# Ledger of designs, part 54: designed miniproteins, single chains, continued (3)

Each design is a single chain, and the fold is of that chain. pLDDT is the mean over its residues in the fold that is shown.

## One batch from the design tools (miniprotein)

Design m9862
Fold by ESMFold2-Fast:
Structure m9862 (fold): chain A 98 residues (1-98)
Amino acid sequence: SLIEGLKALKRAVQGFIEALKAGDRYEAEVWLALALIALTMLKKDRHKAPEEVQKLIDEIDEELNRAVAALEAGDFETALEHAQRILKLVDEAIKLLE
């Protein structure tokens, strides 16, 4: 289910945000990996989504790639900004499907 995939992604991104706030790089990397897995599963069903939700999935993918780059650079503040944007995009996508 697209909604279940989005909710799984939301949980992983929330974990990522809390790890970044705690300054815990290892926990941040674990939650980011779970978010990447959730997005990969969600992208398999992208073609079943309404066009507006497909656009949101594409924006989530771009923001998640930016969060990865920021974390690799050790820039926790920038990674947190991208993670918060992903959370807003996921909530918008869930609202459009409910």
Scores: mean pLDDT 91

Design m9863
Fold by ESMFold2-Fast:
Structure m9863 (fold): chain A 78 residues (1-78)
Amino acid sequence: SAATDRLVALLQEEAAHVRARFPGHPLTEAFVAYLQGLIALAKTLPDARVEELLAYYEANRDQIIAEFERAAREELAR
């Protein structure tokens, strides 16, 4: 569906962004695995549930990304 395609594209773009920003870091690979899990889940859900998941991700994206970047920077500073 269009909703599933949009969500998958956004999650794939985030995975590529995170890998480019923090290449090879274990937290980067853990976060990418999490995003891949969401992609797999989105492909199994009906459109109405995908729309809800997309809305949740868009509403919370900045917080999710900021929390990941903070954790990655803290780990790198050790």
Scores: mean pLDDT 77

Design m9864
Fold by ESMFold2-Fast:
Structure m9864 (fold): chain A 100 residues (1-100)
Amino acid sequence: MYLELAKELLKKAEELKESDPELARKYYVRAVAAKLAAEMGVSSEELEKWIKSATEEAAEKALAYAAALEIIKKNKLPIEKLEEIFKELEAERARAKAEA
């Protein structure tokens, strides 16, 4: 269910990124949330509860996506940079845990 929705929302974001970057960003945010829900097997009703009670790793993934979105919004970066920033944040977090 959510995986198909994520693909459709990503396609919409790509179509709109030049003509309406703000709307494209909203579709990308929804696509990321739908992808996470699909990967974790959670329903939309359970997503908020899952985030609250999630394992450290699952919560960090959700937080990393949110942080990446804020960086995109604050610096007006292209939406294509979201995955790059997310991966960098995940790598930094994994490294910090290994050093702790």
Scores: mean pLDDT 61

Design m9865
Fold by ESMFold2-Fast:
Structure m9865 (fold): chain A 95 residues (1-95)
Amino acid sequence: MEENIKKIEDVIKSLPPELQEPALAVLGVLALRDKITRKELYDETGLPKEVLDRVIDALVEAGIIRKKVENGEEIYEFVSDEVKQAAIEYIKKKL
C-alpha cells in the first residue's frame, strides 16, 4: 500500500505545477468509478481538453491508469484495485 501511495505522489510531483491539481481531479473522478469514458472525464472534471489530454497521457505513461477500447469507445480505469486504493488514500491526504 505505502509503496503505491509513494508512486502516485512521485508521479503527481513530477508533473508540471499547472497539471498537478488537474491530475488530482482526474484521479478523484476515477476513484468513484470502476471505469469511465473520455467524454465523461471531460464532463465531470470541467478541465480544458488540452489539460485533460496531457493529464491522461501522463497517468497512462506512469502506469497508474490504463486505456481500453470497448465498442469503439475509449475507457479509462486504474491498472489495479491496489493502485486505486493508493490514489484514494493520497487524495485524502491532500484534501
Scores: mean pLDDT 82

Design m9866
Fold by ESMFold2-Fast:
Structure m9866 (fold): chain A 68 residues (1-68)
Amino acid sequence: SAEEKAEELIKEAKEKLEEYSKLPKEQATREMLRLLTVTGAELSKILDKEKVDEYIKELAELAKKLLE
């Protein structure tokens, strides 16, 4: 289903965010922002706007925690 594909994309994105957090903060921030943009675009093809916003907020919150 679309929701199962979305969960797989989110799981992969979370793993990449953790990997990027090991980079210098400036590079980590750039790569994380790029990842959020790409993931949001991919999710928008398969999910409703409300669900996309919810998942992107979840990823953005994780990115914020990893950078602090």
Scores: mean pLDDT 85

Design m9867
Fold by ESMFold2-Fast:
Structure m9867 (fold): chain A 96 residues (1-96)
Amino acid sequence: SEVLELIREASRYAGIGLIHMEKGDYEGAQEYFNKAADLLEEAAKKANKEAQEYLNKAAQYLRKASEHAGKGDIEGALEYIKKAEEYVGEGIKALE
């Protein structure tokens, strides 16, 4: 599924963002979390209505993670990443 491929790419970019954040590269973390959010928004456009709502919510949380990562707020960024992961999981379930 094209939607699942976009979600997999988003997860890959979010993971790269986490690696940058762990290394103290907060600008790099911000860039990759925003790229992941862009991919989830693209996936949402191609998804059914229920999955679209979850994937857009996940993208919003990745945008919040990016904002907090840019400020060096690792705790805040991780909280929003966790919320994004929860909504991605619900979105994938809604695709079935």
Scores: mean pLDDT 91

Design m9868
Fold by ESMFold2-Fast:
Structure m9868 (fold): chain A 105 residues (1-105)
Amino acid sequence: MEELLQQAKKLYEEGLKALKEGDYDKAVEYFSKAVKLFESIDPNSKELAKALMFLGTALSNQGKLDEALEYARRAVKIAESTGDDILTSFARMNLSIIEIEKENS
């Protein structure tokens, strides 16, 4: 489990790097792998909520708005389950941005 958590965190960090560089294809690849690992470790973790948020952002940047909304909504539900109000606020803001992009598409 500890090795899987370290691998998931590494994939998440690689996803953040790809997102910062504008490589949305690589960001989706890394965040998707991180989500699968975080989910297998703890389906209600803060790490999973963060990975789902950024996966939604990367998918939105690819124009895959319906997929982005699905992940963003899931991130909100998991963030709410953690009791972390700051994380929940960020997840809701992220969802709102993607919803606005969908309405303008």
Scores: mean pLDDT 90

Design m9869
Fold by ESMFold2-Fast:
Structure m9869 (fold): chain A 96 residues (1-96)
Amino acid sequence: SVKEYFEKVNEGFGEVTYTVPASATDEELRQLVEDAINDIEKILIDSAKAAGAKSVEVERELTVTPGGEAQGRVRIKATFDEGEYEVEATVTAKKA
């Protein structure tokens, strides 16, 4: 049940792409991705704790490619009595 729960969470957040207007700035792309990753991180941590995780480790990356793309990644490693489970979410924002 714990593994099935994390598989469903990963299915919902595994990879998300936003297409934004061509007029969007690199800073707007960065902010959109940062906000999305912050929200996803909170959901993943809260979900792991609700499922009975003893500890949660978090890794984050944010990359902005000049002129058109921002990508954020968050990975959590949750430790339970049954073992360790990892969930990763990637958010990309691209200009149209």
Scores: mean pLDDT 78

Design m9870
Fold by ESMFold2-Fast:
Structure m9870 (fold): chain A 70 residues (1-70)
Amino acid sequence: SEVEKLIERAERTLAVARQSTGLNRRVAVHELRKLVDELEQVLPSLSGETKERAEKLIAEARAFLADVEA
């Protein structure tokens, strides 16, 4: 599904952002924000394991984003 692809893209982008520095991190962080915002918009329509996976990913990504902007 498109939602599963969105989750996979966000997971990969978070991993890349964690491993990146400098300009590459800023680009990855910018993409991650967009993907997290898209996931939050579709979250109310999700259920079961897909919703749990999305919620966990959003929480992890938001924690990472807060840390890199401190």
Scores: mean pLDDT 85

Design m9871
Fold by ESMFold2-Fast:
Structure m9871 (fold): chain A 81 residues (1-81)
Amino acid sequence: DELQKKIEEVKEEILKYGKEWYELLESPVLDVDKIMEALEKAIEALIKLYELLGNEEQKKKLKETYEKYTEPLREGLEKLS
């Protein structure tokens, strides 16, 4: 099943980049650029998952939320660095 295989691959991407993001946040010195890159990749993978599942409303909401809060999150993390 091509769809099931694609879903499994995307779930692995979410786990990989989600784990990387948490590990970067646990660092005693925050690398904001790497934190934001790992988050972007995790969000892109989750968007792919919603697309594969036909979940267009959740895909749209996630994109809008990411775009709205990305700059404030970066600014907040830079203050902690």
Scores: mean pLDDT 86

Design m9872
Fold by ESMFold2-Fast:
Structure m9872 (fold): chain A 74 residues (1-74)
Amino acid sequence: SIEELIEELERLGLAAYLAAVRAGREASAQAIRDLMEETGRRLKELEEAGKLTEEIVREITREFQARVAEALAA
């Protein structure tokens, strides 16, 4: 379901954020937090427009994972 896909995305973001915090990587942690907020806003806008589908959530999740990896590599 869309709800389960969003919960998985939120879980992935929280795990990455906590890993960065525990590692003392403040800039990476902030970048991940900002990315989570940006992604949450995008999902809400799509939901309100009636355009949110499982396929779109999967695409957003793939992009989110790639950008999290970049933030952790920096």
Scores: mean pLDDT 87

Design m9873
Fold by ESMFold2-Fast:
Structure m9873 (fold): chain A 89 residues (1-89)
Amino acid sequence: ELDKLHEAAKQNLRAIDNLRDLLRSLRERHPQVGALVDRGLAEAERAREYFELALKAKDPAEAAKYLRQGNEALQRAARLYREALEAIR
């Protein structure tokens, strides 16, 4: 169980790296959405911190808690990225 939670955290960390690259690229090309992108980057960083805590957790319940909190932050970051994309169309 713990191994599956750790694997999920690793996969989500890769997803965060991709999202952060997309957010940074969007800010460089469209400075007008910088505020939305900065908020998205902050949520992505929060998600990264939670997934790192999940990887360090030795208790499955604690790992699951951090994975859930990280997923919530990642979802907020993704939503902010979508809002920024819509604002430039």
Scores: mean pLDDT 88

Design m9874
Fold by ESMFold2-Fast:
Structure m9874 (fold): chain A 56 residues (1-56)
Amino acid sequence: QMSPEQRQAAMKELEQFINDNPLASPQAALKFAEQELQGGDTDLQKLKQTLLELFS
């Protein structure tokens, strides 16, 4: 699992990605999240669910 500091950094990276790519698909956001969250499968699954909810 990610530390709180790693999660905060990953969330900032994701927010930056969304701001830079406002027309990005949910698939592009998920791929970016997978690349940034290299150390936590459980946290990655939770993030995927959150992204799906946001884009649904």
Scores: mean pLDDT 63

Design m9875
Fold by ESMFold2-Fast:
Structure m9875 (fold): chain A 71 residues (1-71)
Amino acid sequence: MSPLERLLAEAEALLAELRALPADTPPEERQAVVDRLAAVADEIAALARDDPAVQERAFAWLAEAVALLNA
């Protein structure tokens, strides 16, 4: 598996984890998942700098994570 494929799978897993968190999850625990997703999104953007579609997808995941954090 390529490093990019591994990071894409990790981002999807982190987003699924964030969606599955109970509503009463402490803000610090929710923020920790968002921080991990942000780090993975940054790595994807660096590796896929020549693929704007992959970069857009990574930023979309981060935007969704921020929306879930603020829900």
Scores: mean pLDDT 77

Design m9876
Fold by ESMFold2-Fast:
Structure m9876 (fold): chain A 75 residues (1-75)
Amino acid sequence: SEEKIKEIKKELAEDLRAGRVSAPIVAYYIRKLEELGVPEEEIEKFKKLVLEGLRAIDHGDQEALEKIVEEILKL
């Protein structure tokens, strides 16, 4: 459902903010969105944003991370 999809995005966004995310955790969230029937086009946008968020975490760029979190929540 749309509500479950929004919950998953919020959970991932909070994990990104807290630095509690890794590639396996991201793969888990992607798989859950796919199981809920999110279209491939939206999944690809989500993957791109998550990769940018992980890069921001690796570089300690909190400003970039917050921008990416906001974009994920807007999907």
Scores: mean pLDDT 80

Design m9877
Fold by ESMFold2-Fast:
Structure m9877 (fold): chain A 93 residues (1-93)
Amino acid sequence: MELSDEQEAKLAPAVEEALAAARPLVEKAREAAAAGDEETARAYLEEAHRVMARLIAPALVENTDPETLAEILEEAAKHNPIMAEELRRAIAA
């Protein structure tokens, strides 16, 4: 189950904002990983996912029916379980 072109277009502004907000955290994660600090790298990636989820969740809820939303989250959990969990938390809040 993939997003339609129309759903992607409606989500694009929120996704772009989320990616921009997460970029500094992803960069810090890359620096930590390059230094061999996998724990710090993972912590920054988890925070990046949390920031992205908080920005994307409102747009996803507004532009996706509950059944399709549940299916998207189930599929996302198979490929990125951290992001799926943070999205579920942001939606529930």
Scores: mean pLDDT 77

Design m9878
Fold by ESMFold2-Fast:
Structure m9878 (fold): chain A 78 residues (1-78)
Amino acid sequence: MKEGAEETKEALEAAGEDPKAVAGAVAGALNGIGGGIDGTEEARKKAEEQAYQSALDGGGGEEAAEEAGEAGRELGEA
């Protein structure tokens, strides 16, 4: 759960050197979880989609967004 946010940050850092993109993806993943973290499949899907979209919006690229989505799924499980 906590490490999932760090994974999202590191994924964007590898693909995009812009700190704004990294911060956006981490914030997006946490915001998605805050909307419905119950450890359910719905929480996982929401966290994944929010992290993915935040990474894309932050300019991290599609590959970084996919890694951010995976980190978001892990956060949703916690």
Scores: mean pLDDT 58

Design m9879
Fold by ESMFold2-Fast:
Structure m9879 (fold): chain A 79 residues (1-79)
Amino acid sequence: SEWDEIRRWIEEQAETWGVTPDERQLILDLVERAYARGGADAAREVAERMLDLVMRRMFLGDVDDYRRGVQQIRDELDR
């Protein structure tokens, strides 16, 4: 299924960047919520946004920007 392909891609990215199991689960949960709301395109958009936030946190150390970005995604998914 398309969800299985998205999930596998997220799991591969999480392993590549050394994302913790808890953070990987957070990404999967948010992406699954997006998939339920808007299908594969919405899921991919949220997945890309989450991975960008993780990478920016890792490279730039901006934890506050990461927290604000995650909260924005949550707020958008709450309708």
Scores: mean pLDDT 83

Design m9880
Fold by ESMFold2-Fast:
Structure m9880 (fold): chain A 89 residues (1-89)
Amino acid sequence: MYSQQGYLHLSQSQLHLQNKDYDSAISHSNQSIAFGKEAIANGDTISGLSILSQSYDLLSQSYAEKGDDDSSKKYKELSDKYLELVKKL
């Protein structure tokens, strides 16, 4: 299931972020985003949007820790956008 793979990569991204492995956190967040989009395409809209919101939040945090404030802000805005879409469902 795409949503299950999305949440798995989300958990891996969070673990790597906690361990200060920011490049691995970014890699797993990008994989989670891909699976979140596939979940939406296959009708699992609520899970897909939730995965996208959380994955973009982890990307934002990882880029902030690497000192890339512009990317951090961009991904935080995307995270907030997808979170609002979940709340409207």
Scores: mean pLDDT 89

Design m9881
Fold by ESMFold2-Fast:
Structure m9881 (fold): chain A 91 residues (1-91)
Amino acid sequence: MLEELRRAAEEAILRAGEVFDKFSDRYIDNKEKPKKEDIPELKEQLKVLKEAKKVLEEYLKAFGPDPEVERVIGQIERTIEKIEEVIKSLE
């Protein structure tokens, strides 16, 4: 149902936002050096972002172009790249 997809998209945006805030607080604002012990949390964050992106892409297919949703997808893609770079640097 389209209403369920709209609700799922709103939840996906909120969940992605929580990941952005946690990542920024630790590694940008507080300038913490990532450690190997952080890898499991970073991998869980990647999973959340990838699932959120999939929901938002399904939303765009159903409802058409949405600049706010497209903006969030772009932020998800950039954050995924940053987290993957961090994990690669630690492994």
Scores: mean pLDDT 84

Design m9882
Fold by ESMFold2-Fast:
Structure m9882 (fold): chain A 88 residues (1-88)
Amino acid sequence: MEYEEIKKRAEEVLSRAGRVQDEAIRLAKEHPELRELVGRALSHAVDAGAYANLALSSDVETGKKYLDEAEKHLAEAERILREARERM
């Protein structure tokens, strides 16, 4: 994997993780009963962002491993957020 592909994927993770964080904070405020669930989504979104930033500051091989972790955390964050919306 070339650095440009890692950069593009990491920036996508950061953008999507930011959207999950914003929505999770909003849902926790509007629906206090969902705070525990959206808190788990927020935690995964924060981890996704952290791993994406590590990918951007690493060599290609290490960056790919961090990016794989970032995408796993992002997928879980988005899954939990969808579950929270279904409970509204």
Scores: mean pLDDT 87

Design m9883
Fold by ESMFold2-Fast:
Structure m9883 (fold): chain A 66 residues (1-66)
Amino acid sequence: LPELQEKVIEDVKKGDYREALEKWTKEAEKISPEVAYAVEFTARYVEIQDRQERKKLEEELKKLKS
């Protein structure tokens, strides 16, 4: 699981969230539905984290430009 999780995180950060999610979820489904769910959750969590970090940076920039 940890090894699979690291690969998911790496691919999500590399840029293609949907491709990473589909790829690793299918691989995890071959192991078990619970592992597939964990992989999907991890990918979604990382994507949300990246969006929140980006929004935070955008808000800081807006404050500076105000």
Scores: mean pLDDT 72

Design m9884
Fold by ESMFold2-Fast:
Structure m9884 (fold): chain A 108 residues (1-108)
Amino acid sequence: VALITEEELESIRKQYLEAYQSIKSEEKKEEILKEIEKERIKYANAKEKSLNLEAAILYNLLGNVYKYQGKYNEAIEAYEKALEIYKQLNDKEGIINSLSGIAAVYKA
């Protein structure tokens, strides 16, 4: 995975926001909010904030949103991008979370 630029990060943030806003079910929004809270707790525990870490977290969140929308191919792609970044960062928790997301999509 190449170094994430601020322009790429902004693009990911916009994709996430648009996907999240397109969710119509209150039940699905609640599930997504729980996943967002888990990632924010992880983010708060990070010693250093980097563009790569921000991008990985956003890709996982985007994957969660697409999964709940039933956009399974897009969810897999988002989780795989997060997984690649977390592997480069040697972030074991991020790797596990991304793999869990992929597994959840394949079971759906």
Scores: mean pLDDT 72

Design m9885
Fold by ESMFold2-Fast:
Structure m9885 (fold): chain A 93 residues (1-93)
Amino acid sequence: YFEKAQEAEKNGDYDTAIKYYEEVVKELEKLSGPEAKRALAFAYLNLGQVYEKKGDFETALKYYEKALEYARESGDILLEAQAGYNIKKLKEK
């Protein structure tokens, strides 16, 4: 699903991208550990980006906040920084 989500996002098919990223999240939520949390952070980051591209900044902010939470739990400093930056940027809109 992840490659299909990225392909749809790249083609501007945001609704299809959202569906595939939601399937990725659903599968990852069945798993535990830092690897699963890092993957969840990345999936939520991508969901936030898709909603931001759709102009839905409120939904994008919520997903970026989820991405930040999971990035912190996974110890992924780069994902934490990316999610934090996107949150800051949206709060200025």
Scores: mean pLDDT 81

Design m9886
Fold by ESMFold2-Fast:
Structure m9886 (fold): chain A 75 residues (1-75)
Amino acid sequence: SMEEQRAFADRAIKALLYAEEHFPEELGLQIAEDIARKLKRVITDPALQAEFLERVRKEIKNPKLIETIEKVFAE
């Protein structure tokens, strides 16, 4: 459902923020790619994918993590 997809997106953002704040960049990039690949399989609605990417751009501070997530969603 749309509600379940939004819940997964919210959990993903929280996990990405934690990784950005607490892990070295190299590990953070690996976590971001893994989360993005898993989330892309769960969030199949293009509008919800766009909503997630907008949140990533606004809430994540490291541009390399943003780029990694955007690259996965562009595949």
Scores: mean pLDDT 86

Design m9887
Fold by ESMFold2-Fast:
Order: sequence, then structure tokens, then C-alpha cells
Structure m9887 (fold): chain A 65 residues (1-65)
Amino acid sequence: MQERIDREVELALDRIKITVAMLSKDFEEAIKIAEEGLVRYADDPEARRQFEEDIKKAKELKEKA
């Protein structure tokens, strides 16, 4: 149980960091965190989908800048 709880906390923190980076217009940092998340959560399809969406959004916003 502890290992699963620790990973859920790590996932939540990564999501917060991505959100903060995107709000700060630091799209490179948002992409980096999301790509690292894809590696760490490779066995979690739900987490991977969330990080893929974050990468897509950050890239779209970066292109508009």
C-alpha cells in the first residue's frame, strides 16, 4: 500500500508542477516534467494519457508564443 500511495503523491505533485509551469508560460519546463512523467508512469495508462495531453497543450501554447 505505501508504494502505491507514494506514487499517487508523486503523480499529484508532477501535475501541480506542470500546471504552475504552464501558468508561468514556462512551456519548456512543463514539457520536460510531462516527458519525465511518461517514463516514470510507463505502466499507468491513465497517468500516461494525462502527461500526453499536458505535452500537447504545452506545445500548442509554445507555438502561439
Scores: mean pLDDT 78

Design m9888
Fold by ESMFold2-Fast:
Structure m9888 (fold): chain A 89 residues (1-89)
Amino acid sequence: MLSEEELIELARKLLEEDPELAELLRRIARALLARDLEALTEALVEAGRRFDGVSDEEAREAARRALAELTPEMEARLARLLRALEEAE
């Protein structure tokens, strides 16, 4: 698993090279940590439009599944990623 220092370095590089993708990842992480189905669905639709076409229904099903499978350990890892993105700013 990536160290905290490696995560911060990757986050900084992502913010420099693709700030739009960095913001999208922050939105996904925040929605997952908040367990906000609507916010997560919106972020996944936006991600799908950027990389590959995804329907609103498919995004909502993916969001529901992600939230249902979210463990405390995954939440801790997402919190670390979000902190790394915030510290890299």
Scores: mean pLDDT 75

Design m9889
Fold by ESMFold2-Fast:
Structure m9889 (fold): chain A 74 residues (1-74)
Amino acid sequence: AAAERRLEELEARLRELTRQLKEALKNKDYETAAELYKEIEALVAEMVAIDPERATAAVQELLLESAKEVKEEE
């Protein structure tokens, strides 16, 4: 229960940080993008410590969404 709730909170934050990273890259703000990437890396490490299987699935899902956006016109 507590671990599940924490993972949901971390997943929500991971999604928000990934959104901010995309905006920084779109604006060519590579300094902010680098900082956001480090935060995402630390967040993923925390998720892996709680549930590596769930953390891997969440990261893969966001990466697939990002790849789709890059491949398709918006």
Scores: mean pLDDT 76

Design m9890
Fold by ESMFold2-Fast:
Structure m9890 (fold): chain A 96 residues (1-96)
Amino acid sequence: MAEKALEAGRRLAENPEAVSAFAKAAYDTGGIKAAGGITLMAHGGVNDDPEAARAHAELLGQAGKEAIDNAVKAATQAFGPEAGEGVRLAAEMGGA
């Protein structure tokens, strides 16, 4: 779980424009918690930081189902199904 979240974060960090788009898509549905989750996921990936990846999972879980679905769609569209699945698994770790 944490490993997949970290990998998704690394992929997000490779494309700052995609991170902005994902954060906006998540924000439109789940507000600041969802946007924060996407940002922390990218941070965790860049710094190889499992604790940051875990923190983003908790924020995504609190954001609610619609925000998670939105983030999964955005990740899948930009980086493929594996990235979307990583976001979904991270949200499930956060209690969604």
Scores: mean pLDDT 61

Design m9891
Fold by ESMFold2-Fast:
Structure m9891 (fold): chain A 81 residues (1-81)
Amino acid sequence: DTEALEEAILALLLREAEAAGDLTPEAEARAREAARLAALILERAGLRPADARAALAAADELAATDPAIGRAALEEVKAEL
């Protein structure tokens, strides 16, 4: 479901912000808005939420090891649009 996809994207973005040392309230607000918009864009593109969620879960796991790889994976998912 779209809400679960949004939460997965948010978790990835917040992890990247923490790795960058940028955990201001503004950065958190930006991450929440970006996650919501990304989830809506993927849903509007007709992408199956389950497939998108699996891809983002893999990106989240990669981001735990290498945030740059996680960010690249998220950008690739966005490019599918």
Scores: mean pLDDT 65

Design m9892
Fold by ESMFold2-Fast:
Formats: sequence, structure tokens, C-alpha cells
Structure m9892 (fold): chain A 87 residues (1-87)
Amino acid sequence: ILNDIRDVLSTMSKSDIHRAILDIIRYARRTGIFSQQQIDILRQMSIGVSQSTTVQQAVDVFVQHIQQFSVSDQQIILNFIRNYRPD
């Protein structure tokens, strides 16, 4: 599942990856699907991605933070980014 996340994110720009994280946070706040701790992890991920210089660095930051999530929660994120249209 983490490799599937890497593959999807690698097709995106750094700005689109960052926007996707912010949209995931907004979605999580609206639906209550993630705990406050998970939302805090997503916010730290957002900061790390914004500080990255390359898409590869942004992908690595994303995956490192998502590793803390359960497989079922990782699947929710994978489904979100697979269906994500940034513009």
C-alpha cells in the first residue's frame, strides 16, 4: 500500500501534493474519520512537504508520516489521492 501511495504521488507536482494534504485535513475535520493525533501528523507532513525541494523529497516526507497510520487508514488516504484532481 505504501508503494501504491508512492506511485500515485510521483505523478503529481510538489504543489499538488501539498494541496492534497491540506484537502485531506479539511476532509478529516468535516467527517471525523481521523483522530486529532492523526490530523496533527498530517499537519506536520504538510510542513515537511512545503519545505521539500524535489517531488521525490515530498513523496518521502508523505510516506514517512503515513507509516504511523493503520493499513485501513492508509487505504483511505490512497483512495483519496487516486481520485484527487488538483484543478
Scores: mean pLDDT 80

Design m9893
Fold by ESMFold2-Fast:
Structure m9893 (fold): chain A 60 residues (1-60)
Amino acid sequence: MSMLVVPGDKELTQKMVALIESNPDAVEISKSSIGKVPTDEQKELQQKLSEKVKEIMEQM
């Protein structure tokens, strides 16, 4: 892809929705990733979101 569109945006958002049920902090991060091309600031949130999801998934 010429543009770095995160292919897992929706899947990551779905998993973050599960986190939102136990962590309201994830609400803000999830909103930034929902259904739009991430800006530079959004990419930072996407990275934090992916790291948080990865951390939780690895702890599982």
Scores: mean pLDDT 56

Design m9894
Fold by ESMFold2-Fast:
Parts: structure tokens; C-alpha cells; sequence
Structure m9894 (fold): chain A 100 residues (1-100)
């Protein structure tokens, strides 16, 4: 799916940006990257809902997103890891509503 491929490429860029900011001790930039990352995936799922994207693609996007969250949590300080978990829980609820 072109949509899933686009999401994969976007997630790879967000992971790279997040890791760079964490490595530099740029905690403000790391938090902003989390918010941008979350907003980008949320918009993608909202558009997928409107375009009647297959449930299999929506499930794959969520799997890719959750893998990216786990990757970012592995290098994040505890407060940013908690933010990632909170945003992931919110987006999972949104995705479940889209799949309903």
C-alpha cells in the first residue's frame, strides 16, 4: 500500500530526528518531535477513515506506529517515555474508533 509505505518512511524520519535530539540533550526538541510524530499519524488515520482505507492498512499503520514508539521509548528519559506512552494510548483509542 502506498499509504503504508509513506507512513513507514515518515516514521523512520521521526525516529531519526528524535534520536538526534535525545543524543544532543535537546529535551524540548525531543518533546516537540513526539507531538509532531503523534499529530502526523493521527492525521493519517483520520484521512484513512474518510477515504475508506482497508482495515488491514489501518492495523499495519498502528503496528508500525507502536514499534516506532517502542524504539523511541528505548532511548528516552522517563518523562518523555511516559509522554510517548500517553500519546500512544490516545492514538490507539482513536484507531479503534476508526476500525469500529
Amino acid sequence: SPLVEGVRAGLDRYIASFRERVARGDWRGARLTVEQFDGSVHLTLAMAHHTRTPDSDIREIMRLYEAAVADMQGVAPADIAALLAERAAQLRRFADDVLA
Scores: mean pLDDT 87

Design m9895
Fold by ESMFold2-Fast:
Structure m9895 (fold): chain A 87 residues (1-87)
Amino acid sequence: GDEEGRRAALEAGSAGGLAGIALGVGKVSGDPEFGARLAERALERAEEALRRAREAGASEEALRLAEEGVRAAREALEEARRLAEAA
């Protein structure tokens, strides 16, 4: 129902935030490859949560939030990969 779709959308947003944290962890630990791997896993979780939100028939607003979470995770992963390649 709507609540399940909303919860899945929030999970996608949270996973996007975790990807940003993963980027930070890689930077402060001095292991950008580790940060990139963590960000990749966070993106996978965000994409799965968005898929579940769509399957649950989430509202347009909830789907937009989930899509923003996936986008944030992709941006964090791309930056983490750039840092890993530059190291």
Scores: mean pLDDT 83

